# Designed miniproteins, single chains, continued (4): the designs that were tried, part 66

Each design is a single chain, and the fold is of that chain. pLDDT is the mean over its residues in the fold that is shown.

## One batch from the design tools (miniprotein)

Design m14280
Fold by ESMFold2-Fast:
Structure m14280 (fold): chain A 78 residues (1-78)
Amino acid sequence: MDLNSLEFQTEVALSLLRMALAVVKQAYKRTGSPEAEETAKKLEEIIERLRKDPSEYEKLMKKAIELLKAYNAKEAAA
């Protein structure tokens, strides 16, 4: 409800993570890349964990950012 509430921050984070997941899934459909498939699965796990336990917000967001950075680095190298 309030901009600083954990619930509001979690909803924004979930929306951003779902958007990132959609982009990675689209890349997988287009390329068949195993890296894209693995990244999508890991993002889905992070989203599900955040939905079940919003208190893990900081930890899960850091993990998601690291995962996306690793994926982007592998894609740039290919």
Scores: mean pLDDT 77

Design m14281
Fold by ESMFold2-Fast:
Structure m14281 (fold): chain A 81 residues (1-81)
Amino acid sequence: SVEEYKLKVILELKKLAGESGTLTVAEFEELLRKLQKEGLPLTEEQIEELVERARKAAGPSGTLTLEEAKELVTKFLEENL
């Protein structure tokens, strides 16, 4: 279900962000591609679209907060799954 995919992605984002509560756009992209290989039903085009949204949200720092990453992913999965 969409809810199970959201939960899985959120748990992996929490692990990646750790104590800092932040992650780079590059780390975010690597995580999405890993999860796609593990069965997350996003196409290559959808991953590129989500990564582009992440780059825009991060701006010149290239860094997302965990909360920004979670909101971005949950909204995208709800719209595309």
Scores: mean pLDDT 85

Design m14282
Fold by ESMFold2-Fast:
Structure m14282 (fold): chain A 77 residues (1-77)
Amino acid sequence: MVEVKVDPEKAIEFLKSLGAKLEESSKDKNVIEGYFVYKGKIVSVKIDLKTKTLTLSGEGIPEEELKKLAEEIKKAS
């Protein structure tokens, strides 16, 4: 699991361009959650609108790849 600071609106737009499925969390209205497919694996996404924090996690994906993805999203936002 990796975390990065982002502009939430720009991060959401960028993630949608990658084919991400994003929706408002049923648990917290200030959280957008979802997933996208990266190299055949599911990457889970959480964006906290209050703290402007993006969290990525994915089973079987190396932490270094998740970190690179998080930095790419940060650069796009």
Scores: mean pLDDT 80

Design m14283
Fold by ESMFold2-Fast:
Structure m14283 (fold): chain A 80 residues (1-80)
Amino acid sequence: SKEEARKLALEMASEMGRVVLLIAKKVADGIPLTPEEKKIVDEINKLGIEAEKAIKDGDLEKAKKLVEKMKELVEKLEKL
């Protein structure tokens, strides 16, 4: 449904917001991203693009799996 698609899009946006805030805090503190952090951020961005396409195509099962992978990577990034 459009409502389920909207919920997934908002969940994805929330996860991306966590990444943006983490990067913004590091920039404010003058701390560069490590190579590992940058690799994880790049992977999260790729998953976000794929999830957005899956939502647009109505493939909500694929979108759910991609959003869950994004969440796992965001949690990994926050533990670094």
Scores: mean pLDDT 87

Design m14284
Fold by ESMFold2-Fast:
Structure m14284 (fold): chain A 83 residues (1-83)
Amino acid sequence: MSDKELEEEIEEAMAAMLLGVVKSATTITADDAESTIKLAEKFIKEGSPRTQKLAKEVLRTLAEKSEKAGLLDVAEKARKAIE
C-alpha cells in the first residue's frame, strides 16, 4: 500500500509538471504533441483520480495550443483522448 501511494504521488507530480510545461509553451510541434497525448492517455488509464483530472487538463490545453499552431490533426487527437 505504501508503494502504491508513493507511485500515485509521483504520477500526480509528473502530470502537474507536464501541465505546467504545456501551459508555458510558446510553440508546439506535432511530434511533441503526439508524445504528450500518449503520456496523458497513460495517466488517464492507469493514474489516480487526481492524476486523471490533471491529464485531461493537459489534453485540453494541448488541443487549444495545437489548434492555434495549425496542428489540427493533433488537436483533434487530444480532444478524442479526453473521452
Scores: mean pLDDT 81

Design m14285
Fold by ESMFold2-Fast:
Structure m14285 (fold): chain A 61 residues (1-61)
Amino acid sequence: MSPEEIRRRAAELMGISVAELTERLRSSPVGPVGLAMRLLGIGEDTGEDLRELALAVARGV
């Protein structure tokens, strides 16, 4: 699935536009990668695979 499609679905669930979600990711104090890591449960800092997945999600921003 494309990062753009995932973003569209997330925006719909939040009740905001894709542009609004993109702005939130861009203005996030932890950046889009940091936000994606939090959503994937970064509580365990041992997951290289989780970091790669977060990077893949963030690359479409």
Scores: mean pLDDT 58

Design m14286
Fold by ESMFold2-Fast:
Structure m14286 (fold): chain A 82 residues (1-82)
Amino acid sequence: SIAEHLGLPEAGPVTSVALLMVFEKLPRSLIPEIAEKLGVSTEKLTKLIRALEPVVEAALAGELTPEEFRKRIVEVERELRG
């Protein structure tokens, strides 16, 4: 699965796709098509990508442990569901 490929087996499919776009493994030009296939709005997917960008940047800078990185991803996902 995408989550397994990213080392995040607990991440949902929408979050996994958003992370692939932040890591530039999927082009952002596909946001409308992927959002439709996932059953989410393009706005929701775009907001999730933007919310995950600073989390990924902090992790790559060594400011987050793998545990803290996973926790931040879960918190972002919960905030965007409310």
Scores: mean pLDDT 75

Design m14287
Fold by ESMFold2-Fast:
Structure m14287 (fold): chain A 79 residues (1-79)
Amino acid sequence: SLPELVLVVRVKNDPEKAREAAEKIKELSKDYKVKLLVGDDGTKDDALKILEEAAKENPNVELVVVPVSEVEKALDELL
C-alpha cells in the first residue's frame, strides 16, 4: 500500500498555479495516496476545474473542497 500525503492548495483564479499543482499531484500519485485539500470561496474559475480533473484522472487522488476559512480545521482532521 502507498503512504498517504495531504497536499493543500488555495484556489484564487490562478489556472497556471492550478496546472502546476495538477502536474505535481500526478507525479506524487505514483508514490502516494494523495488527499488534495482545496480552499475555495465559491469562485467558478478554471483553477478548481483543473484540480477536479486531476483528481478524476488519478485514482490515488482524493479531492476535498472546503471554504478557505475551514482549511485549517479540515487539515487537522486529515492529519
Scores: mean pLDDT 78

Design m14288
Fold by ESMFold2-Fast:
Structure m14288 (fold): chain A 80 residues (1-80)
Amino acid sequence: SLEELLALVDALEDPETSDEAFNRLVKEIPKVKDPEDLLAIRERLRDVIANSPSSTARAKARILLGVVEKKLREMGIEVP
């Protein structure tokens, strides 16, 4: 669900859950079929990149942002 995926994005910021959350997001993001869900995930990842004090969380979020934006483009959705 979208709620579970957004919770995984939030879990990137916790050192105890960060690696597991990243691995799950890499696996699950390509399976998302709803563009609106991908846009919501994109916004949450951008928030982590802009505001997280964790350099590791920001780096992981940047990688995941690339995965999300590639999927959106494959769906015919322009992303800036």
Scores: mean pLDDT 87

Design m14289
Fold by ESMFold2-Fast:
Formats: C-alpha cells, sequence, structure tokens
Structure m14289 (fold): chain A 83 residues (1-83)
C-alpha cells in the first residue's frame, strides 16, 4: 500500500472518530494522516490533514464552531464535497 493510500485511510478514520465525538482519537489519527501525506509529497492532502488536526484540537478546546469550519475546509481539500 502506498504512503498516500495509508494517509487516506488515517484521514477517513480521523473523520469517523470526529463524527463519534472521540476527538483525542481523531487528533491521533489526523497526525498519522499528516505523516503519510508528507512522506507521499501530496501537498493538497497535507493541507487537508493539517485542517483535520486543527478541527480536532478546536473540538478538544470546546470551540465547536471553529472545529466545524476546519472540518469543512478539510473535506473540500479531500474532494469529499464533490462526491
Amino acid sequence: MSDGNIGIQYALLTISYFEEKKYEKALTYGEQALKYFTKAGMETLVKAAQKLIDAARAAIEGNEEKAKEYLEQSRTLLGLDEL
């Protein structure tokens, strides 16, 4: 499996745990997604993973509105709003 494909799996896990309000797990898997997208040299997906991490951190801090904004930005960068 490529580093990019591993990154995508971690990004999807991050979104899943975020939807379950398991923000600490979302943060952990978001950091793994960032690592693998960085290794893959996928600049747009690196930015998406950074937004997933920002969303999880905002949620942990109690900033639910900011968390939602970051999650929506990440979904756009991942191309999930077109599918």
Scores: mean pLDDT 84

Design m14290
Fold by ESMFold2-Fast:
Order: structure tokens, then sequence, then C-alpha cells
Structure m14290 (fold): chain A 74 residues (1-74)
């Protein structure tokens, strides 16, 4: 189901954030991704469009945190 696929994306994102030492972001990012999916559903996006949107945003967040971590090491 869409909800199961979204939760899989959120779970992978949580694990990656923990690996980056950003456990503080696990809850706010999870809430953001769920909120994003709900808003997209309200706007009439298809299940496939919602899934692609959530995955794209999750990947963007992880890449941003990786870049921040790299700068903090220097």
Amino acid sequence: SLDEEIEKIIERTKEELKKLGREDLVEPVSEHLRSLAEEAREKGLSDEEILELVETVAEGILEGEKQILKKEEE
C-alpha cells in the first residue's frame, strides 16, 4: 500500500540520519515527510506521484545533512 511504501522510505531515512549522528532530526523529518504525503494526497496527486515526491524530498534532506557534516569536520 502507499502508506507501507511511505513508512519504508521514512524508516530508511531514520536509519541514515542516525548513521550521520543526526538522531535529533529523526522525529521532525519523519513528521515532515508524513505531512508532505498528506498534503499531496489532499491536492489529488496519484499514489505513484506521492511516493516519488516523498522519496525525492527524503533524498534531498539526507544529501543536505551529509554536506553539513562534511563542513563541520573541517
Scores: mean pLDDT 82

Design m14291
Fold by ESMFold2-Fast:
Structure m14291 (fold): chain A 94 residues (1-94)
Amino acid sequence: MSEDEKILEEAIKFLEELIEKAKEGEPISVIKERIREYIRKLREEHRDNPVARAIAAELQAILEEMETASLEEFIELLEKFKRGLEKLLKQLKE
């Protein structure tokens, strides 16, 4: 598996777990903290990888939009981002 494929698979799994927790009623403050921690992990472990950099930047943008978005809009943003990553991963595996 390439580093890019591994980063994408881990990010997709993170988003799946995050969406499920949000739908189960986990407090938005805890969801935000999970995203901040994951951004830190991407920047520390994969700082020189452009895919990890792009994922971290998009997650940061989603965090900023969460300050004004509803929980429903936030879940839709996460689901849209996850679909984008799944499409990119499929292209890399083909």
Scores: mean pLDDT 83

Design m14292
Fold by ESMFold2-Fast:
Structure m14292 (fold): chain A 86 residues (1-86)
Amino acid sequence: EEQEKEDLAINLSFLVRWAVREARRAEEAGDTEKAQAYRDSIDELVKIAEKLGEKNKQIVDDTIAFEEARYERERKLKEELEKLLS
């Protein structure tokens, strides 16, 4: 019951990680339509997690925050390395 909801939220977090990465890649590529489609998908996944309860929604929200921060750190590191190699 409670464990099943938590397991489902964890599985949703894998889809959210993928969607966040794809949204960010589309944004960098200037593909605004594709980026918006992924952002809309993330919003839908968050709404599903919300129905599983506050604790389980937090798992998905934390996953989004971690992937957004990770992508931004990786982007900055790549830009910095490119400048050093130029």
Scores: mean pLDDT 81

Design m14293
Fold by ESMFold2-Fast:
Structure m14293 (fold): chain A 90 residues (1-90)
Amino acid sequence: SKKELEEKLKELSKLYIEFIDKINESSEEEAKELALETMEKWREIAPEEAKPIIDEGIEELKKAKSKEEILEVMKKTMEKVQEVLEKLID
């Protein structure tokens, strides 16, 4: 339902904000682990249509070598997932 998709989007956004807060206190290695954990949680919440985007994000995240690159991957993945959910809501 439309309401369920809106609730999923809110939950995904909440996890993203929590990730941003935690990454500031983490090492590069811890940041990557936190990002992977966040991606896995996103995958569990996301509708089937958004899961391939998250899977691509996970693969790109494995290649990231800095907190800046990790943040960029997380941001781009979240933006693409939001676009998919917004299209499904309509």
Scores: mean pLDDT 86

Design m14294
Fold by ESMFold2-Fast:
Structure m14294 (fold): chain A 80 residues (1-80)
Amino acid sequence: SMEELLKEAEEIKKQMIEQADKAGYSDEVKEQVKGLADGAGVIYMLYRGTEEQRKEADKLADLMGKELKAMVDKLRERAA
């Protein structure tokens, strides 16, 4: 349902914000993390659509995942 999709997006947002908060990041960084989480909700909606929309979702998910992982990897290496 749409309510379940929104709740899942909120959980993702909450988790990302909480991790950023524990790491002591600035409010500006936390706001960008919220933006990434909002994008995840859009991707879920695209996956529920047509085959064409599903392919667009795959491209967007790959891009977001690559950028997020690269950022996390750099932060982890810097902390070590």
Scores: mean pLDDT 74

Design m14295
Fold by ESMFold2-Fast:
Structure m14295 (fold): chain A 75 residues (1-75)
Amino acid sequence: MSAERLVDYAVQMALTHAESPEAAVAALREAIASGGRSAFAQSIPGFDELPAEEQLAVLREALRRVAERTGVDLA
């Protein structure tokens, strides 16, 4: 699976299953802080097959897209 498809999947899952935009951002932040070991990150199909640097790149890009779509401030 391409990194782009994993980013799209992570964005869609965060927005679909979170109770709020802030909860979606929090789930992605926790995934990044855990080095991709959070329950959310482990729920992404094929995520664990990526190199560690690409895993973090996918999560960071998903976080940026969720923040952009929802207007949540990441600062």
Scores: mean pLDDT 79

Design m14296
Fold by ESMFold2-Fast:
Structure m14296 (fold): chain A 70 residues (1-70)
Amino acid sequence: MEEEAYRRGYELGAALARKIASQSAEDAARIDALTDELIAEGLAAVAAGELSPEEAAAVRGYAEGYAAER
């Protein structure tokens, strides 16, 4: 179910953003840059139609949850 996949993705993304906020500035910047790259790759795969609807929903949820708590 896409709604559940989105929700789980959102929760994971938000949790990662909160965890990164607790790191040193150097570690936070490094992890944030890597996370942005992975999210960009995931969103590119969504746009290319390479993912199932559930996988696409999870990627979108993760990206939005991460951005919301940044």
Scores: mean pLDDT 82

Design m14297
Fold by ESMFold2-Fast:
Structure m14297 (fold): chain A 77 residues (1-77)
Amino acid sequence: GSLLEALRQGLEIAQGIFDIFRKNAEKIRSILENEKLTPEQRRELEAQLYINEAMAGVSEEAGKKAEEFLREEWRRR
């Protein structure tokens, strides 16, 4: 396989991982906004929200970088 194929696969994986963490974050935000929670439950969910948002950010940055490499490789031809 070519570098382009590896980059496309990496981008698809990064986008998939981003979508998982983003959906988890959206679900946690919905629970925090709409459910009656104890202070301990709220703190646990806020921590989980932070982790999911941070992981989504890392995955988004990885995908963006893969897109930059793909554009550079396509500009070389």
Scores: mean pLDDT 82

Design m14298
Fold by ESMFold2-Fast:
Structure m14298 (fold): chain A 70 residues (1-70)
Amino acid sequence: MPLTPEERAALAESFRQMAEAAENDPKLTPEQRKELARYAREVSEAFAAGNDDAAREAIQKLVEVQKKAE
């Protein structure tokens, strides 16, 4: 089901903030910070572009990196 433009804008901002938080997380290795920040930005950009399918794919990659970081 497609998201509204307002929902996409809110999600884009949330994932942009998540990317910034990942870059500054002292519990992560430098490689994990880079990968989490990268995929969080991809999610943010996909939602900003209105591409919900691309956002879903980027979220799956983000979840995989988070699982490996645990």
Scores: mean pLDDT 79

Design m14299
Fold by ESMFold2-Fast:
Structure m14299 (fold): chain A 68 residues (1-68)
Amino acid sequence: DLKAQAEKVAEALLTGKATDEELSEELKEKIAELEKEVQEESKSWDPDGDKAQVEEKIKEYAERIRKL
């Protein structure tokens, strides 16, 4: 449940794709904070050039979102 939502949100943040998941206001607020961190970190990598690295980061951010 929450894990699946976290994975979808993390993938959307890293790939810039929309998500159809509806989240509580508290979770959205924490995700917005995490999104800023992801955007800053993503400037240091090439997501199209390193798909494996992007997938690993998606799992890492999904774990962070799951703990929110």
Scores: mean pLDDT 63

Design m14300
Fold by ESMFold2-Fast:
Structure m14300 (fold): chain A 70 residues (1-70)
Amino acid sequence: DEELRGLVPALADALRALGVSPDTAEAVARGLVDRTIAEGGDREDLLRRLQKAVSAFVEGGEAALAPYMG
């Protein structure tokens, strides 16, 4: 739980390295972590969600990340 929340900066950094804007990267990183925690998921579930968000960004840009920000 707290360990997963500690990953938000690293996830935001990874998204920014791919070209996501800083505010969107932070919102997506937080959304992915919060969703994983809410669903009782672990680090593997978080990484699968991150992979889907990255794929969405590559195909549709920042607008495609909206579902991952909540």
Scores: mean pLDDT 85

Design m14301
Fold by ESMFold2-Fast:
Structure m14301 (fold): chain A 110 residues (1-110)
Amino acid sequence: MPKKYSVRVVAREIETPDGVAFVVEVYADGKKVYEETYYEGDPRLESMLKVPSSEATTSDVAAAVLNDPEVLEKIAEELGLKGKELKITSISPPIETPTSSEVSAVIEAV
């Protein structure tokens, strides 16, 4: 039976004295498996987005994080799947607030 895992991504926009930042949290099987803060103009954020970070929404950030190989590797490690490739098989519509977005995805180990 193919194993499928539920993943939840939450991206929040915060204002700091040093500028706008995005706090991203990834949960797999109820456990936080990834947490990072990206500032506007961060090269890591710029490399994963298809739009400038200054124009990015929390939904753009949440979707982009799931396409990052480093994030997928961390999820695989926490699920005991280290060394297996993860495929995103579905992603839900985002649930948006004024300062956050949440997406749910299903991943499958290959």
Scores: mean pLDDT 76

Design m14302
Fold by ESMFold2-Fast:
Structure m14302 (fold): chain A 70 residues (1-70)
Amino acid sequence: ADEVAEAVRKRALELGASPEVAQATADMVRSLLEGDREGLVAAGRRLQKLVDEHPEDAPAVTRAVEEVLP
């Protein structure tokens, strides 16, 4: 879980996402893979707020998740 989440964080940064957006995306992926439903909801809400404030980061988030997740 941590390895995949870290790979998503690195890929999002490479695609131009801010460090905060990249970290929120990684936290969401980690919670998803670990079955942490409460953490997934919290991380998803945080990511949604960040993307609403910086919509230019949304393509990097989507692509990082699509390319890294199995």
Scores: mean pLDDT 81

Design m14303
Fold by ESMFold2-Fast:
Formats: sequence, C-alpha cells, structure tokens
Structure m14303 (fold): chain A 88 residues (1-88)
Amino acid sequence: HMRIVLLSTTNATDIARQLESQGHTVVGTITPGSSPTAVHLRLINGQLSDSDIQTIRDLQPDMILYDSSISDDTVKRLSTIAPVQQIS
C-alpha cells in the first residue's frame, strides 16, 4: 500500500483508478475529478506553487508520478520529498 501524488493531465482518471485497484491511495492530483478524495494541486506553466509543494510534503507521499507537463525544475524540487517516476 502506497500513498501516491499523481501529477498527470493525460489519462489521470484511468491511472488513479488502476493505482487504487492495486491497493494504493491517490492523495494529490492536478486533474480535477480524477480522484474524489485527493487534494487538488494547481499546475501553471509546468510549475507548482510553493504552497502546493508544501502541501505535497504534508501529504507524506511514498511516490510522486509525473508526466511531461511538469517542468524539470519542479521535478527536481519534488524529488526532495519522495521518489519520483515519469509516466507516459
């Protein structure tokens, strides 16, 4: 069982559903409605606000999944919180 932050705009609802079917919990997402219990984070030009980064720290994720919509600088910041993995 893992706590996952899902930072994907492509197929986010299907990915969240698959993760939850495997016993994981999606605790944060950038796609509204992809998980009803996840905290909604806002992506602007590939970047998250300092407030949203702090929210991710407070969520204590085991893993952060991201797609190409997330900037490299933001990915580097997120890697200080939890393991990060790129998804397609």
Scores: mean pLDDT 82

Design m14304
Fold by ESMFold2-Fast:
Structure m14304 (fold): chain A 95 residues (1-95)
Amino acid sequence: VEEFKKWAEEKAKEMLNSTPEEAKKIGDEAIDELRKAMREGGTKSVIGAGVGASILKKAADERIEKSTNPEDRKLFEEMKKKFEDLIKEGVDLLK
């Protein structure tokens, strides 16, 4: 859990300081990494990946709020939805 939190905080920082295109690549890589951990790891990895996705979703929300360009906003809204879907997947795995 703690390792996923630190990793996600670092990725969130990168996303907040990147161009929209760079942030998308970082976000897509993060989604793939978290999903792999969630599906291939145990309960601890599911919980950790959910925490990580929550941190990255918050970063996407901040980018949406700061975006003045509709295309950039849409990109981060799509990214936020992917993190939301990942959080839901994790919750369902813990049932």
Scores: mean pLDDT 81

Design m14305
Fold by ESMFold2-Fast:
Structure m14305 (fold): chain A 62 residues (1-62)
Amino acid sequence: SMMEQIKELAQQILNDENAPPELKELARNIIKMIDEGRKINQETADRILKVLQQKLQELKQQ
């Protein structure tokens, strides 16, 4: 599911040593929202997914 994909990407960011503290905080907050069962609408979920994908690609290019 999209939520599982978002959580997996957020976990990858959290485990990346090159990720800045602000990005790790964002990833942790996203994981917490999903684990707490907070309702995230499809538009917000899609935006989160795209942001996390972009940030992971940037980390791989450093």
Scores: mean pLDDT 82

Design m14306
Fold by ESMFold2-Fast:
Structure m14306 (fold): chain A 69 residues (1-69)
Amino acid sequence: SRELAEKLLKLVEEGREEEALEILESLDPEEREEVVKEAYELRGEEYRPSPEPETPRSALSSIKSLVEK
């Protein structure tokens, strides 16, 4: 959900990475990929799908890279 992507971006911007990680850990790999893709779209960045399933930590790292720009 776009709303979830916005929430995750906000949590990371606020330094609440543990809460963002807990949300990502509650999602299936397909849901994590969708949320990361939506976060990229919200920031106007191109999403490049990984050949491997999105782990919670890889998804968090991707969202952090968008925020640390």
Scores: mean pLDDT 76

Design m14307
Fold by ESMFold2-Fast:
Structure m14307 (fold): chain A 55 residues (1-55)
Amino acid sequence: STGERALRRVAEAAGVSPEFAAKLLLDPRFGSNRQLADALGVSPRTVSLARRYVS
């Protein structure tokens, strides 16, 4: 699925497991898709899709 691929992309960009990437995506300290995307070097759309998948 598109969301699963987005989660995998976030995990690879962060250098963490998909399980830990899911925790990062749900962390309220990174509430902005843009903020997290800029930190990880991925698109805000990738973060949005990954968040939708893990929510």
Scores: mean pLDDT 83

Design m14308
Fold by ESMFold2-Fast:
Structure m14308 (fold): chain A 99 residues (1-99)
Amino acid sequence: SPTSLEEQEERREEYIEKAAEEFKKFEELPREKLEEIREEMKASDSAWAKFMLPYVLELLGAPAEEIEAARAEREALLAASTEPQRLVAEWVEEGRKKA
């Protein structure tokens, strides 16, 4: 392993806390700003945009078909990701549940 178990745990907690803060910020955003972010994420090819889009769509109450399509793209991204990338994604999801 590139880091000790203690260093791994410290990084895990940091990612969870940062994710919880970011998801709380999204929940507090006005609808118009969430719609702007949705359009920006749809226009972006970034891994971050594909990962986050389903959550923004859920907050907006988007049609189930649109949410499912975004979730399918996120699942494809995660399937193509490295183990460290998948671990970070799991910690971000844990932070979302904590938010």
Scores: mean pLDDT 77

Design m14309
Fold by ESMFold2-Fast:
Structure m14309 (fold): chain A 74 residues (1-74)
Amino acid sequence: NKEKAIKLLEEAIEHVQQGDLEKAIDLVREAEELVKDLGSAVMLLRTALEHIQQGDLEGAILSLRGAIETIERL
């Protein structure tokens, strides 16, 4: 469900901005399960998770926004 995945990723961005990285990671992983067949979206979500784990919050937000845009176009 694309709409549900987009909502989870929007919530993930809010949690990244708030510094709640544990919740952001959980939301991104839940969204990845919903879009696992969408290879380009999956790669952007994996990139976002890597940025979150490295503390690169700006990179994480950019990757999450890219994933949302990719899912919206499908």
Scores: mean pLDDT 84

Design m14310
Fold by ESMFold2-Fast:
Structure m14310 (fold): chain A 65 residues (1-65)
Amino acid sequence: STAGLAEGLIRMIASVYGIKVIDIRFSGDTIEVYVDAESDETFEEFKRLAERAARNLGLSLKVYR
């Protein structure tokens, strides 16, 4: 499913940046991702890539730290 692909991509990106994913929630075409990120730099890079991945799948992303 598109939701499953989006979750998989987001978790993969988080893993590459060493970011801990606390929760992922879906609400219509919006994905809400809750993460624990120590570095502002790493968090912003993760958010940028995750937003791009979600957008490519026709979804909106909200990231909470």
Scores: mean pLDDT 86

Design m14311
Fold by ESMFold2-Fast:
Structure m14311 (fold): chain A 100 residues (1-100)
Amino acid sequence: MMEVARRYLELMLQGLSLDDVTDPELRAALRELQERIRAGDEEAVLAMTRVLMERLGLPEELAEKLVRGEELPEEELRELEERIRELLAEAEPIHEARLA
């Protein structure tokens, strides 16, 4: 489950959708993870929460609220957006490496 959750976040950070996944088994696993999260499956929610904490550096409470689809205050949404932008900038080695 943790590996599937990490793959899901990687796709989201790259701006890709499940339709961009060419491996049918991986696509099925990612879709199952999405459905389990929507159903409130504790194991799936906790796995995705931990991945968000590890990759985005979010506090556990904020990460869990985001995974469960709970309404976040505007300030917390802004913090999340900024962290995603920072990670996307780090993932663009052509522009970053050339400017550094």
Scores: mean pLDDT 70

Design m14312
Fold by ESMFold2-Fast:
Structure m14312 (fold): chain A 96 residues (1-96)
Amino acid sequence: NDQEEIDLIKSWFAAAAKVSQDPKLIELYEQISASKTVSEVAEIIKEYVEETDDPADLAMLLNMFDELEEKIPNLSPEIKEARAFVREKVDALVKV
């Protein structure tokens, strides 16, 4: 159910942007809110991950994926790949 995944991701980032008032999260939400497919959402997340070295920002994304998996036990392959990409970035940063 790609639309359910997209809607939950958009809702999560909307709430995170509203609560944090973090300009980076607001910009990320704006990009995600304009997306139409899980592939577009996954690419936006991967691009953000490549640009960030903050472990707290990466942990926030992993928490989002954990909440999605609780509500949707079988996520799309594109979203699972995006989660793996975030995990790989976190593992690389821990070594530094």
Scores: mean pLDDT 81

Design m14313
Fold by ESMFold2-Fast:
Structure m14313 (fold): chain A 65 residues (1-65)
Amino acid sequence: AKLKELKAQYSEPVSSYIEGLKSKDKNTRIEAAEELGKIGDEKVKELIPLIKDPDVKKALEEALK
């Protein structure tokens, strides 16, 4: 039971951060990239080539270290 609840909560923030990368606000995009980088999931690596903003792309790559 608790593992299913944790998995649901984990999926929700990841989805929200992915939406943040599409924001018109550059600061929101950078913050979303940093949070996704801390998660370090394979889905995060798939997002790198989709990011057109070089500052957002660098923030994600540096957070993955």
Scores: mean pLDDT 67

Design m14314
Fold by ESMFold2-Fast:
Parts: structure tokens; sequence; C-alpha cells
Structure m14314 (fold): chain A 62 residues (1-62)
């Protein structure tokens, strides 16, 4: 249905946006030499990965 298609598209757009943010953090992580800052970036990346995974699961359920 058109409503399901809109919901699917909205979730896909959200996933794409979060993946772009995650990729930026991964690039920063790869360039970071400070252990404390690297730990903070790793936590942020892990949080985004969790949200992305939940959204992907939701998308697969639509």
Amino acid sequence: SSLDSRRRQGVQDAISSLQSQRDSLRDQYNQETDPQQRRQLQQQISSLDSVISQLQDSLNSL
C-alpha cells in the first residue's frame, strides 16, 4: 500500500542518514590517536549501530 511504502521510505531515509553519521565517526576514529577520545567515538559508533540495526529490523518487518 502507499502508506506502507511511505513508512518504508521514511525508515530507509533514517537509516541512510544514521549510516552517514556513523561513517563520519568511523573516519574520525581511524584518525584519532588519543585513547580517551577513541573510546568516546567507539561508544558513539556502537550506539548508532544499535539504532541502525533496530531500524533495519523494523524495515524487514514492514
Scores: mean pLDDT 86

Design m14315
Fold by ESMFold2-Fast:
Structure m14315 (fold): chain A 66 residues (1-66)
Amino acid sequence: MKEQIDRDIELAIAEIEIAVTKLSKNPTEEDVKRMEEALKRMEEAGAPQELIDAYRKTLEEMKKKV
């Protein structure tokens, strides 16, 4: 069970990293939605609060630019 949760967190992090890379140029609504979904999965899987907070700040900045 713990291994499955860890994999979900790793996948979510990878998706967020891709979205963050796109944010540096021109974020789209799809990039924002992808990051929101990945962030929710991280929260549900019990990812570290510091990591969640950092990505949430990035998401808020993306939303302002869309």
Scores: mean pLDDT 69

